# Ledger of designs, part 21: designed miniproteins, single chains, continued (3)

Each design is a single chain, and the fold is of that chain. pLDDT is the mean over its residues in the fold that is shown.

## One batch from the design tools (miniprotein)

Design m8704
Fold by ESMFold2-Fast:
Structure m8704 (fold): chain A 100 residues (1-100)
Amino acid sequence: SDRLAALREEAERYWALAVEAVKAKRYEEARRHIELAAKAVFELLALEGRLDEAADEVEAVLAPHNPEAAAAIAEAIRNADFDRAARLYAELHLERLEAA
């Protein structure tokens, strides 16, 4: 319970920082904050036994922008490679935001 609460608080904190960085057009700073937020979320979902659900949701959201990268992120999530999943997610998520 305490570990889940700590991961949720960490994810919310880094996501808030990422939103502010995007508004300021500081995309490299935003990427780093999104990566840290995503890693905390994936670790939290792993503890809840929800990695397959998380992988499916991330792929569904990102596949319209880049299906190959979305599939790679989903596979990293399913394999509990959180460092890789978070890094790839942050990169593709920013590309999607810049394309919008």
Scores: mean pLDDT 85

Design m8705
Fold by ESMFold2-Fast:
Structure m8705 (fold): chain A 65 residues (1-65)
Amino acid sequence: MSPVQKRILEHELGLDPDRVSAEQVRAAVRLIRERGLDISPAELGRATGLSPEEAARILEGVRAS
């Protein structure tokens, strides 16, 4: 995960990336994508403590919404 993406989680949304809920992560992914950035399931999982499978599910959900 890039420092900019981590900063969005920590500072723009006021979230601790190590202790975020799945809904907060979904909102953060949407904000990252709106800023023209992208994030992989593996990078999202490492940044938030979610499993890669949970991270992939969130990323697919954000794309569909």
Scores: mean pLDDT 65

Design m8706
Fold by ESMFold2-Fast:
Structure m8706 (fold): chain A 62 residues (1-62)
Amino acid sequence: MWTVESLENYVMTLFQAERGSERQREAVRRFQRFAGLDDVPVDGVADEATVAALNAKVAAAR
């Protein structure tokens, strides 16, 4: 299950982005858009709503 911290750490590690940087925000925004999260704005913030929507989508896809 994804958490805000694990999502931020994943983005930072995979895209070599620093926490709070524009690169991290852009990477999260790209991730939100690519994942097709309908209930979450594509704002580049890895918040609880983004994580909840992502976890729900992953569960539904299984």
Scores: mean pLDDT 66

Design m8707
Fold by ESMFold2-Fast:
Structure m8707 (fold): chain A 108 residues (1-108)
Amino acid sequence: MEEEEKRRRYEELFEKARERSREQGRRRREEARAGKPVGAKTRYKKVVRSLEELIEALELVLESEPDPKHELTIYGVDGRSVTLSASEETIEKLGAEHVGTAEDRKMP
């Protein structure tokens, strides 16, 4: 694959992932405002070694059904990251690392 095509694909998928991440955050905030119990999230991270791996990871996550119980942060080769909900199957396929189960908003 050409470097130019990889970069273009990455930017496209990254923007799509960011948009999905924002929608997930909005829904969770809406449910919290309605007094609905906020469940604990299991957090995972994936660090990719190449732009090609990053593209493949984003495609897998965006293709899967989002599961709000599972939060995945993908760290890109440029140091950029995106956080979104992913299915347990997708997390397993990506080999993402379990970080912990916690609320995403915690003050030290």
Scores: mean pLDDT 71

Design m8708
Fold by ESMFold2-Fast:
Structure m8708 (fold): chain A 66 residues (1-66)
Amino acid sequence: MEEEKRKKRKEFSEKYLKELQDIFDALNDVLEALGITKEEVDALHQRMVELGPEVEKKIREEIEKL
């Protein structure tokens, strides 16, 4: 049942990406509340983008194990 496996991967991936977005939004709110400058927030955002491909590979490997 290859179809069932693909469905599980897609659903997990979509849910995980949504959860990550919610976490990033919450992090931005916390940084703003702490009075961290917009320049520092932008630098953090750039670093997160750099890590994106690495994180995405790790997520794909974990999904494969499901």
Scores: mean pLDDT 69

Design m8709
Fold by ESMFold2-Fast:
Structure m8709 (fold): chain A 100 residues (1-100)
Amino acid sequence: SAAEEALYEALLEYQKKLYEIRKKLNNDPEAIAEAEKRLPEVEEEIREAARNPQKMLDELKNSSMDDEAFKERLIEAIENLDAETLLELFLEQLEEQLKK
């Protein structure tokens, strides 16, 4: 469906940004090469997550997060299949982690 494809694209964009940040911060060429080798497997895992958002919801609901309000926003975005809001929330969390 269009919603599943939008969710897949959002999750994939987040993973690519996360990978690029790790590549810049990690000067270990072997770790970078191993991550690149695993990228097709990660893309397949993301595709399956987009097909089964209920699994993502279950995992998120069972996770412990210090920011409960942020967790609730993530849950709502996934329940509504709001790929745009979900990507914005993931990028917000990533930016916050980079400040520390």
Scores: mean pLDDT 73

Design m8710
Fold by ESMFold2-Fast:
Structure m8710 (fold): chain A 69 residues (1-69)
Amino acid sequence: SEELKNRLKKGIEIAKEKLSKSKASEEAKQMLEDAIREAERALESNDDEVIKKAGDKLEKALVLLLTSE
């Protein structure tokens, strides 16, 4: 759905901003970078299930980044 795509796009933008300013562990940064790449690929798939799973992974990686500082 367009709403899922828009939510994921916003999540990617937030994640990139947080990553650029982060002092978290290298491991947490790598996990978030991986999640961002998966999310970008998911947007290309046009599959709502794939988009939802990528969004969940992105959220978990972002939480890890923020709690690792």
Scores: mean pLDDT 84

Design m8711
Fold by ESMFold2-Fast:
Structure m8711 (fold): chain A 60 residues (1-60)
Amino acid sequence: SSLTKEQALDLGRRIADGDADGDGTFDSAAQLDFILRVADIDGDGYISSEEKEELAHLLS
């Protein structure tokens, strides 16, 4: 609920970096785009509880 847009972008980069070493670079790009879209939905510089749950699911 208190995760900022900048923090979400940083997490997205870390996920993309880790996933790039995994199996597919395209998966990393798609994952990052998804995170950016979720974070940008409200455009408030914050992530809602629902968006945070989506990110938690991706990070887990």
Scores: mean pLDDT 53

Design m8712
Fold by ESMFold2-Fast:
Structure m8712 (fold): chain A 90 residues (1-90)
Amino acid sequence: MTPKEVFEEFLKKLAENLDKYTKISQLAEELRDLFTKLMLAIATGSLEINGKKLTYETFIRVAGENETVKDFLEGIAKELNAPELLEKFK
């Protein structure tokens, strides 16, 4: 999978399981493999959405500022200027 495909699969898993994953910490434990792949994609600087790179520093900052999965996703969508990411979570 490309870094973008890893990120899209991560978002899809979150959208399908929003009722089960309220906290980011729970998500990291239950989706460890996918989360690890996402972190590697971010760390290598290869994850780019709408011409914007998602950096490790930005990801950690948004994760630290947001306790819930929903608020985290809204924060990431804002950083990437990608409101369409939230359309998957209707």
Scores: mean pLDDT 69

Design m8713
Fold by ESMFold2-Fast:
Structure m8713 (fold): chain A 94 residues (1-94)
Amino acid sequence: SLEEALEALRKFFLSREDEIRKLREELAEEYAKFKAEVGHKVEQLLLDNLAAVDYDAERFIAALTQALEASLNGNYSNAVDILLLHDYLESLAS
């Protein structure tokens, strides 16, 4: 379910807080630009990613883990998506 996926996503970001902070520091200016251009699509991004894994929270988190590890190794192809999802999750708690 969406609720289970959001809870799994929250736990993922909490467990990877140091790595997410590092990614934000490395991409601060680039992320600000991309968020201005595509931030309004973050909800659709989340739904599309969940649909791709049939709303399986474990598969969703496994895909995000792979994308985060790739980003930390200099492959930033999915880095903005990770940061957008983190900001979206934080916005839901406000």
Scores: mean pLDDT 79

Design m8714
Fold by ESMFold2-Fast:
Structure m8714 (fold): chain A 118 residues (1-118)
Amino acid sequence: MEKGREVAREIGRMFARGGELGARLYAANLADPTPASEEQVERLLERLRELGASEALLEDFRRALEATQPSTAALALLEEEVDRLAAEGMSGDEIAKIVNIGLTVAGVELRSAAKRAA
């Protein structure tokens, strides 16, 4: 019972951090919709791998990037956030989970905005 409550609390904190990041990514995409280059995408994936992120989480992140199609500004913000979290001592897996949540949240908001504009 206690382990289940602890896991739920940790998941809640991770979603809160990812959601906040997602809001910032959404705002960056709205301010500058210039599509990110494949070079920027590969650089970010390699950085997460260097930080120790598992290949499964890197594949999830690649799929989230493909689904979201983040701008150059949003990807630069992701690069800055990854380095900031790493400097705080966060593991590659924890960073990958937070950025995956953030990118997923941003993707939902971007698709909703596109539907309202159509």
Scores: mean pLDDT 76

Design m8715
Fold by ESMFold2-Fast:
Structure m8715 (fold): chain A 61 residues (1-61)
Amino acid sequence: IEDEIKKLMEESQTLAEFENRVLELIKEKYPENAEKLGTAYLIFKALGYSDLEAVLNAIKF
């Protein structure tokens, strides 16, 4: 998932596009927990974590 997030960052032209692609990736990899993990990702981003750190912290949570 870390390498997939790095690829999305390289391919995305805007922060909003990148954010949406990360949420779709979470939904694809963790369908049962997608809503919970997506919410945690957005919370960690709001706290000042990078997108990669926010996703990794959300998954560990």
Scores: mean pLDDT 73

Design m8716
Fold by ESMFold2-Fast:
Structure m8716 (fold): chain A 96 residues (1-96)
Amino acid sequence: MEKVTRYVILAKIETDSDKQTNEELARKLEEALKKWQAVRSVSEAVALDGEIYLGVVTDTEEQAKQAIAALKEEVSKIPSAKSLEIKVTKIEVEKE
């Protein structure tokens, strides 16, 4: 079976906001990130009190770096955002 490489970027955003506010911010962030050409897909974000988690998938390491820059830019537009933690994982998935 053919294998394809993907890069998964996991982001944790610490905020001063409650869960309801973070759910709205998470949806806006998902929509903004989907507009970036380097981003293949965005996972459904998980919003908690004081925290937002989301995943971004890219095809290449170069696109992963661009997606990280996009995450930093979009998170910088959120006034209640206190920190952004990013983890990058290279995965191999089977092609259908």
Scores: mean pLDDT 83

Design m8717
Fold by ESMFold2-Fast:
Structure m8717 (fold): chain A 65 residues (1-65)
Amino acid sequence: DMVDFSNINNYDKSTLQSYIQKSQKQKDDFKKKMKDPDLSVTQDVGIKIQIIGSDIDIDIFQSKI
């Protein structure tokens, strides 16, 4: 969690769009990492959890725009 949600209602549109782009980039980076054939089961599960977290963050920010 890279965001102070206590202050989310005070974020302007540009700040919210910046966080959405950053979360989308992190999600894409995790998806790329999942293509690694040497990935352990623990690492695979961890990456999937991070992707879900990024999707939730994106949905929250999009709901505030």
Scores: mean pLDDT 76

Design m8718
Fold by ESMFold2-Fast:
Structure m8718 (fold): chain A 71 residues (1-71)
Amino acid sequence: SAVEDKKNEALSLLGELKPFLTDDQYARIKGYIEAQNYGAALTEVVSLKDQLPAEAQDKLKELLEVLESLK
């Protein structure tokens, strides 16, 4: 389904961001996505905007757009 495809896209993008995240941040965001709590996942990801280096910003933006579409 389109929703399942978008969920898998969000998990893939989160995986690409994993090197820039703490294990705790990664586990929380992944847990929210898997629980289909996209609002909580969005809140956590938005908080990362000012913490991540420039090379991670494009992937962060893509993840935010996917999560917003699932909300």
Scores: mean pLDDT 85

Design m8719
Fold by ESMFold2-Fast:
Structure m8719 (fold): chain A 68 residues (1-68)
Amino acid sequence: SVKKLSSEEKKKLQERVDKILVELLDEYEKKGIYNVPSEKLLEEVLKRLEKEGVKEIELNYFRESAES
């Protein structure tokens, strides 16, 4: 059985994702890039989450959420 995230863990993950997205969009905007593909943003978010030491279960939850 795949372990499920708690409501608190989901909220913390969403806060991390939101922060990363804001930072990524700001970085691209400063470079004059305003239309970043969603798939590229998702890839960059995953890379930053992995760098932050986010657990595999949290990464899998994000992947599933992004598919919806």
Scores: mean pLDDT 75

Design m8720
Fold by ESMFold2-Fast:
Structure m8720 (fold): chain A 89 residues (1-89)
Amino acid sequence: MEAARRREAEELRRELEELRQRLENSDLSESVRSMILDLLRRAEEAIRAGDLDAARLALESARKMLESSERKSVTIYVSTQIHLAALEL
């Protein structure tokens, strides 16, 4: 029913926004970034269409790919954030 779907869509929308923020702040290769963007776009379209099952699968795939790809980049990303934003000059 619509009430149950709305609650799930809210959760998925929050997940989508979190992943999008992480992608914006991460320094990934263009190929990996393109694939994650495609998955996020699919998730957004699925949420809009009310296909929450497809949205969940797309978000899960995007998160897994981001996490796996960022496993190397995350150390550089964290160091860059601290170094440029809080290390002074």
Scores: mean pLDDT 70

Design m8721
Fold by ESMFold2-Fast:
Structure m8721 (fold): chain A 83 residues (1-83)
Amino acid sequence: MRYRVTIRVLATGAETTLVVEGSTPFGDVLLEAGVLMPEMTGEDLLAALKAIPASTTVGELAERVKKEGSVRAGRLEFTVTEV
C-alpha cells in the first residue's frame, strides 16, 4: 500500500511530498526529505527523531494523521494520505 507523505518545515514554510510504501520507516522518509529540502537542517532531523521513533512506519503515521489531521514532530509537520 502506497502513501503520499507531505513534510513541512514550520520555521520556513518549505514543503516536499514523497510517495512511499506503508512499510517505509519514518527515519528513511526524513533522510529523503532532507536531500530534497535544503531548508531542512540536521537539528530539524534530530528533533523529529526525538518526537517519533525512526522505526515508526508510514502506515502507522497515516493512522495518526487520519485522527489528528496532521502530526508534528519537533520542527516538522507531516500529513499522510493513501494513494
Scores: mean pLDDT 84

Design m8722
Fold by ESMFold2-Fast:
Structure m8722 (fold): chain A 85 residues (1-85)
Amino acid sequence: IEKLIEEFRKKVEELEAEFLEQLKANVSEEDLKRGEETLKSLKKMAEQIAEKVRNLPEEEAKKVLDQTLKLIEITLRAKLDELLA
């Protein structure tokens, strides 16, 4: 389970870096702050999910982490599209 959580955290960090890079290049300081607030909320949720999956069987933990990662990716993409519009 530790390996699954480690891989999950690494992927979240990669999504964070990509999102911030695109925001810093393309949006106003005000919109950058709005993007950062969305990111903070998602990171808090991701850490809470990572803690909860420690109490689950490995197969269930993997499903929850995979679904959470997809949710984060979709949410960040939607926020980026909103701020770039």
Scores: mean pLDDT 81

Design m8723
Fold by ESMFold2-Fast:
Structure m8723 (fold): chain A 62 residues (1-62)
Amino acid sequence: SKEDMVKKLLEKSKASEEVKEKILKAAKGDIEVLGPLLTVYDTTKDLKKLKERAKELGVELK
């Protein structure tokens, strides 16, 4: 079920595959990190805002 939730969140997001992969790697399977990161990027389309949100959640985008 957790893997299915990850897949659904990624499919729902309109981010590029490159951005999705970066977010997925940063979240490391944590749905509570993955969801907010995908949402902020899909809402803002801003990598700087995405990095700021990642720092708030205690993870790093690379």
Scores: mean pLDDT 82

Design m8724
Fold by ESMFold2-Fast:
Structure m8724 (fold): chain A 62 residues (1-62)
Amino acid sequence: SSKEKEIERVKLLIDVFQISIDANKFIAERSTNPELKAQNLADAKHLEELKKELEKKYKELS
């Protein structure tokens, strides 16, 4: 069904967002550049907020 397809898509998108969050945090942890650290941490926080919205949608669909 279209609902089952949407649920699977949202679940996979949540996983992709987590990979992106982890990558940004990894870059921030490994970088010695303060501006790069700050930018990647900011990007990770933004992605975390987007992931929370997707998780809310997933709960509503499930």
Scores: mean pLDDT 89

Design m8725
Fold by ESMFold2-Fast:
Structure m8725 (fold): chain A 66 residues (1-66)
Amino acid sequence: MAELEAAVREFLERTLPPMEEARAAGAHSVEEAIEWLEARGETELAAELREAMERQREGYQAELAR
Protein backbone atom coordinates (compact mmCIF):
# COMPACT_ATOMS: atom_id res chain seq x y z
CA MET A 1 0.00 0.00 0.00
CA ALA A 2 1.07 3.58 -0.49
CA GLU A 3 2.67 5.11 2.59
CA LEU A 4 1.27 8.64 2.75
CA GLU A 5 3.47 9.53 5.71
CA ALA A 6 6.61 8.36 3.89
CA ALA A 7 5.59 10.25 0.74
CA VAL A 8 4.94 13.43 2.73
CA ARG A 9 8.26 13.11 4.55
CA GLU A 10 10.15 12.60 1.28
CA PHE A 11 8.41 15.63 -0.22
CA LEU A 12 9.29 17.72 2.84
CA GLU A 13 12.91 16.54 2.72
CA ARG A 14 13.15 17.78 -0.88
CA THR A 15 11.32 21.07 -0.33
CA LEU A 16 12.50 21.96 3.19
CA PRO A 17 15.87 23.51 2.22
CA PRO A 18 14.46 25.83 -0.51
CA MET A 19 11.42 26.54 1.69
CA GLU A 20 13.62 27.47 4.63
CA GLU A 21 15.75 29.72 2.42
CA ALA A 22 12.64 31.39 1.03
CA ARG A 23 11.32 32.11 4.52
CA ALA A 24 14.71 33.36 5.68
CA ALA A 25 14.76 35.64 2.63
CA GLY A 26 11.46 37.24 3.69
CA ALA A 27 8.75 34.96 2.35
CA HIS A 28 6.09 35.30 5.04
CA SER A 29 3.61 32.87 3.46
CA VAL A 30 3.62 29.72 1.35
CA GLU A 31 2.51 31.78 -1.65
CA GLU A 32 5.43 34.18 -1.20
CA ALA A 33 7.80 31.23 -0.82
CA ILE A 34 6.54 29.89 -4.16
CA GLU A 35 7.10 33.29 -5.80
CA TRP A 36 10.61 33.42 -4.33
CA LEU A 37 11.40 30.00 -5.76
CA GLU A 38 10.11 31.08 -9.18
CA ALA A 39 12.21 34.25 -9.09
CA ARG A 40 15.25 32.14 -8.19
CA GLY A 41 14.70 29.87 -11.20
CA GLU A 42 13.31 26.90 -9.27
CA THR A 43 10.20 27.03 -11.43
CA GLU A 44 9.54 23.28 -11.45
CA LEU A 45 9.84 23.04 -7.65
CA ALA A 46 7.60 26.09 -7.27
CA ALA A 47 5.02 24.58 -9.63
CA GLU A 48 4.99 21.26 -7.75
CA LEU A 49 4.67 22.98 -4.38
CA ARG A 50 1.87 25.18 -5.71
CA GLU A 51 0.03 22.17 -7.12
CA ALA A 52 0.39 20.26 -3.84
CA MET A 53 -0.90 23.26 -1.90
CA GLU A 54 -3.85 23.78 -4.24
CA ARG A 55 -4.71 20.08 -4.18
CA GLN A 56 -4.74 20.10 -0.38
CA ARG A 57 -6.82 23.28 -0.38
CA GLU A 58 -9.29 21.87 -2.92
CA GLY A 59 -9.79 18.78 -0.79
CA TYR A 60 -10.52 20.80 2.33
CA GLN A 61 -12.72 23.26 0.46
CA ALA A 62 -14.77 20.45 -1.06
CA GLU A 63 -15.23 18.78 2.34
CA LEU A 64 -16.26 22.07 3.94
CA ALA A 65 -18.77 22.74 1.15
CA ARG A 66 -20.23 19.26 1.54
Scores: mean pLDDT 65

Design m8726
Fold by ESMFold2-Fast:
Structure m8726 (fold): chain A 100 residues (1-100)
Amino acid sequence: MKERFQELEEAVQPAFEAKDWDKMAEIFLEFSERAEKEGDLAMAYYLRAIAYALRGEVDKAKEYLRKTVLLLAQKLGASKEEVDDALAKVPGIAEELAKA
């Protein structure tokens, strides 16, 4: 995983400097597919959330952030109260990502 994060940073950097948000979203989606194939579904959903936010697709970003939270909560054994608190923050996070 760590080597793939370096590849993601290197792939994203030219698009970030060019402010080509569509190209950045495409790169995040490609790395999301790689994470899913490796069985890291939480990372895959998180990267998809960023990609959709960069495209201004806030509702899809919210959906994938919610899926990320639920999957991480299952792995960590989080309480219902902790899950509900985290889910309540998802709309704000998705909207902030879409503004960036």
Scores: mean pLDDT 77

Design m8727
Fold by ESMFold2-Fast:
Structure m8727 (fold): chain A 68 residues (1-68)
Amino acid sequence: SKLMEAQRESIKIGIELGKSHPAPEAIKLAEERGYQIGKELGLSEKEQEVAATAGKLGAIRGYHEKLK
């Protein structure tokens, strides 16, 4: 449940970052925030990586949603 919570929050934040920042910066920020969210929820290192990856995917999606 905590892993799914971290993934959902990371994707949500990533999408917002992707809409408001240049793609390279959005991806980096989303990855860092995904790691932080996973760490704060007490997830394992591997689960933190999953949250970080979810953030990156969210940022890519947000960037594309902002394009026309």
Scores: mean pLDDT 85

Design m8728
Fold by ESMFold2-Fast:
Structure m8728 (fold): chain A 68 residues (1-68)
Amino acid sequence: MEAVRAVEEALDGSEEERVEAARRGFDEVVRTDDPELARRAIEAIGKLEGRENAQIFAAAGVAFSGKF
């Protein structure tokens, strides 16, 4: 859950920091068994990537990818 918060916080950071935070969020979500965490991470990462190219990852063991 903290990694998802770090992704949201990094939205004001440099582009490289934002990408790295998103990657950590994905990694944490994939390792969890909690679909609620997956949903939150998807939303946070969607905001990080912006409207046009949202790449979204979901529940532990399942990954969704957008335009990346």
Scores: mean pLDDT 51

Design m8729
Fold by ESMFold2-Fast:
Structure m8729 (fold): chain A 116 residues (1-116)
Amino acid sequence: KEEVKELLEKARQMVDAAIDLLETALRGSVEEAQRAMHGVAEAFRAIAETLRKASEMADEKTQKLLREGADHAREAAQYAEEASRNPEKLKEYIEKALDHVRRMRELLDQALKEVE
């Protein structure tokens, strides 16, 4: 439980940082946002991997929450990559990435309560 909790707390910090980056990108220039999206996509892939590792040590109920969270992280990464390549749809893809990240945060908060 302690090791799982530490991984989830680390993932939570990464999620909060990613939300801040996406919100900053929505307020900045298209060029700045496009450059940021490559790093954001990498961060989401790292979050998905962290959640996958945590799921291997968790009970079945927590595993389901973490796997769903990892799926949202992967979708957010895909939207961030698409945003970096499509300036015309940049805002739309960033907003879709934010929706997935916020859902992932909710699932992560539920998982953290389950490991107490």
Scores: mean pLDDT 85

Design m8730
Fold by ESMFold2-Fast:
Structure m8730 (fold): chain A 104 residues (1-104)
Amino acid sequence: LEKVVEQAIERIQAATAAAAEAFAKHPHLAQQVTKGGEELAKRMREIVEKEKDPAKAAESIVELLRAAAEAYRNLAALSDPEQAAAARALADALEEAAAELEAF
C-alpha cells in the first residue's frame, strides 16, 4: 500500500503544480490549489500510518480523493477555459489515483 500511495502522491503533486501554474494570474487561487495538494498528501500519509488494515486505509484514501476530485470539477465549472481545463485535469488525476487504490 505505501508504495502505491507514494506513487499516487507524486502524480497528484505533478497535477497540482500544473494546475497552480494555470491559476498563476490569480495568486489566491494558485495558493489554494498548492495548499490543497499538500494537505491531500499529508492526509494520505496519515491514513497509511494510522490505519493498520491496508484495505481500510485504501478505502479511506479513495473517499478522500473522490471528494477532492468533485471539488475541483465544481471549481472548473466556475472558471475560465484555461483554468477549467487545468482543474478538470487535476480532478481526472485524483480519480485515476482513487481507481488504482480501489483495485488494491
Scores: mean pLDDT 80

Design m8731
Fold by ESMFold2-Fast:
Structure m8731 (fold): chain A 99 residues (1-99)
Amino acid sequence: KRIEVRLELNEYVLEKIAEHRDKLTEEQKKAIGELLSLPFGDPRLRETAERIVKELNLPDSIIEKAEQELRERFPELDPDDPDYVAAVTLLAIILYQEE
């Protein structure tokens, strides 16, 4: 069940990336690529996500919006899970481009 939820989370995020690919800058695509290059549960996902948030100047409001959307879809995921943190950052990049 835990592994299944993580796979569903990954699929959801990849679908969102595919839907918005044409709107993403090369810098945003590079950031997304860095996060997707790391395996599930890798502790470097958190550190990489935090760096990307800073480098792309993602507003706290966008991060909160991404967290709310993912929490509603995947309430079983721990907010401290590296995969969840990475997914929040990936979704935040997409949502920020929509504004």
Scores: mean pLDDT 76

Design m8732
Fold by ESMFold2-Fast:
Structure m8732 (fold): chain A 63 residues (1-63)
Amino acid sequence: SFLLKAAESSIDLGRAMAEVPSLIRQAVLSAQQGEFVGERADDELAEKARAVKRENEAKLAAA
């Protein structure tokens, strides 16, 4: 899935931080945190969208 592939990229970024200069390491940490927040926001929005869709479908079926 897309989310699983993004999580694997985050792991790769963590490993890369061990070998990069401190300035680059700070940039990598910032990007990794952004990806983590994005993943959570995407998952919450996807779940909310599915709930609304199911509710609309149930109302249409009941009509």
Scores: mean pLDDT 58

Design m8733
Fold by ESMFold2-Fast:
Parts: C-alpha cells; structure tokens; sequence
Structure m8733 (fold): chain A 89 residues (1-89)
C-alpha cells in the first residue's frame, strides 16, 4: 500500500539521520498501517519523539503533503510527488 511504502521511506530517512530507534518504530508501524490517515498518525507520534530539527521538518512536510492528498482525494498526485522528490535528491 502507499501508506506502507511511505512509512518505510520515513524509516529509511530516520535511519539516514542516525535515529535507529525511530526507524525501527516506523518499520514496525508500516506492517500494520492500512490507510494514509493511519500513516499520518504514525508520523505525528514519531515527530513528537525526535529533537532532530531536519527530521522534524521532513516529517511535518510529509504530513502536510499526505493531508493535502487526502483532501484532494488524489493518491496519483502523491505518487508523482514522491517520484519527483526521489529524482531531485
């Protein structure tokens, strides 16, 4: 699912910034998440657990992007955004 893929990506980002415990939490939560709303709730919990300002900004941006995608009922736009972010770096 898109929600699972997003949390796995979030886990990889957390690991890249040295937050191994948060990465492990995100990987565990990814196995149980079913909806984009579930993914947002997981990201909000993880956001409260880190003091890393770069990770906080990344998680906040991801939450905003997911909320916009849900509001617009447009998962294809979200997938395109993920592909663009991957290509940009």
Amino acid sequence: SVAQELLLMAGRVARAYGEEKLADQLYREASSVKTLEDAIEVLRKVLKQTDNEVLKRWFETMIETLEDAIKENNIQRLKSGLDASRAAG
Scores: mean pLDDT 78

Design m8734
Fold by ESMFold2-Fast:
Structure m8734 (fold): chain A 82 residues (1-82)
Amino acid sequence: MAERRRRAAERALEEVERGARGTVEEQLELGRRFAELARRDPETREVYEAAAQGLYERAQNPEMDPEELVERTRRLLEGLVE
């Protein structure tokens, strides 16, 4: 269980790091992908929901620093894993 959440968190953070530096459209698409993953697996749902929420917030606030989004997401995901 904990292993699956850690792997999901690492994967989500890596994609957020790349997506945060993309366009608003790319951020919304990545957020939708994470929301879909959240629906498929209850054990990793909180991880993917947190990542999707961060991307949606960044897309709605384009002035948000991409580095801030990545750091906020990292802290949230670390809290959900351990």
Scores: mean pLDDT 77

Design m8735
Fold by ESMFold2-Fast:
Structure m8735 (fold): chain A 78 residues (1-78)
Amino acid sequence: DTIRQSGFVRGNTVSFNAGQVIGTADFYQPIYNPGDVFQAADGQTMYLIISGQISVNSASMQAIAASNVIMQQLISRS
């Protein structure tokens, strides 16, 4: 289990429809693809993208689902 080997455990699975605002990007990356890690605006919660794509509007730093997106929450192993 790659997530567990990296010091993380799997948390909640979340999904977003195309065009939904996911939040703001903590780090600028114009497109997130499956296998990328998206960091939520709280700076603490990370998500592994399982399927779909996220685009970031650089002018607003908004993370928006470019397609139907499924993500797996990464929780620090206690």
Scores: mean pLDDT 72

Design m8736
Fold by ESMFold2-Fast:
Structure m8736 (fold): chain A 71 residues (1-71)
Amino acid sequence: SKVEELEKKIEELEKKIEELNEEIARYDALTAGTPEESRRAILEAAELTMERILAIVEKLAAEKEKEKLLK
């Protein structure tokens, strides 16, 4: 069913968000290094943060679509 497909998509997006949170945390730890390492880590963390925002938006859209189907 469409609801089952949306539930699987939501679960996959939750896992992706969790993985991105872990990656962002690793780059935050690297900001304690040299100025060059810190700058590189900040840029990488910014890219991952944007990807995380997009995943959250997609998850919210899927949850809203699921809610509509249950009404």
Scores: mean pLDDT 81

Design m8737
Fold by ESMFold2-Fast:
Structure m8737 (fold): chain A 85 residues (1-85)
Amino acid sequence: PEVEERTRRLLEEAREHLQKAKEYLDKMKSGEDPSAAKEAALHATRAIGLANVAMRRDPRFREEAEKLKEEASKIYSEAVKLLNE
């Protein structure tokens, strides 16, 4: 169905942002880019937002979206902690 296909694309976009958040967090932890923590937080926030939209659009994807949000929230928390140090 159209709704299911669009929801899958939203979750794919959310996973892309989650992957970028992890990459930026790694750059910050390695000292490669001190500004990377801000980008990690922004990408994690986008992943959470897209997962929320996907879950509300099609509740059948709620479990998948909630797991993605949990992972993105963990990355966001680590990035914010590094931003305040």
Scores: mean pLDDT 84

Design m8738
Fold by ESMFold2-Fast:
Structure m8738 (fold): chain A 88 residues (1-88)
Amino acid sequence: SADEVEKALVEAIKELAKEYGVELDLEEDTTVGQIMVKVVELYKKTKDERYKKLLFLIEELLAETIRNGMSAEEVREKTKEILEEIKG
């Protein structure tokens, strides 16, 4: 369902943020759009390039999810691939 895909994207963003060593103070019912706004504001406040990198990955993951009609499980698999690429 759309709610399951949204939840998978939110969890993906949390995992990506953790890998970059950045903390996001997120509400329980937060949306991807709300997280993107928060990440932009944190970048403006801190000038920390990790927020900019995180924003780019969120945009790419969201675009791929929409274009390909990805399921929650496919979002989780794609997130694991991205995390492995970041780790080297």
Scores: mean pLDDT 82

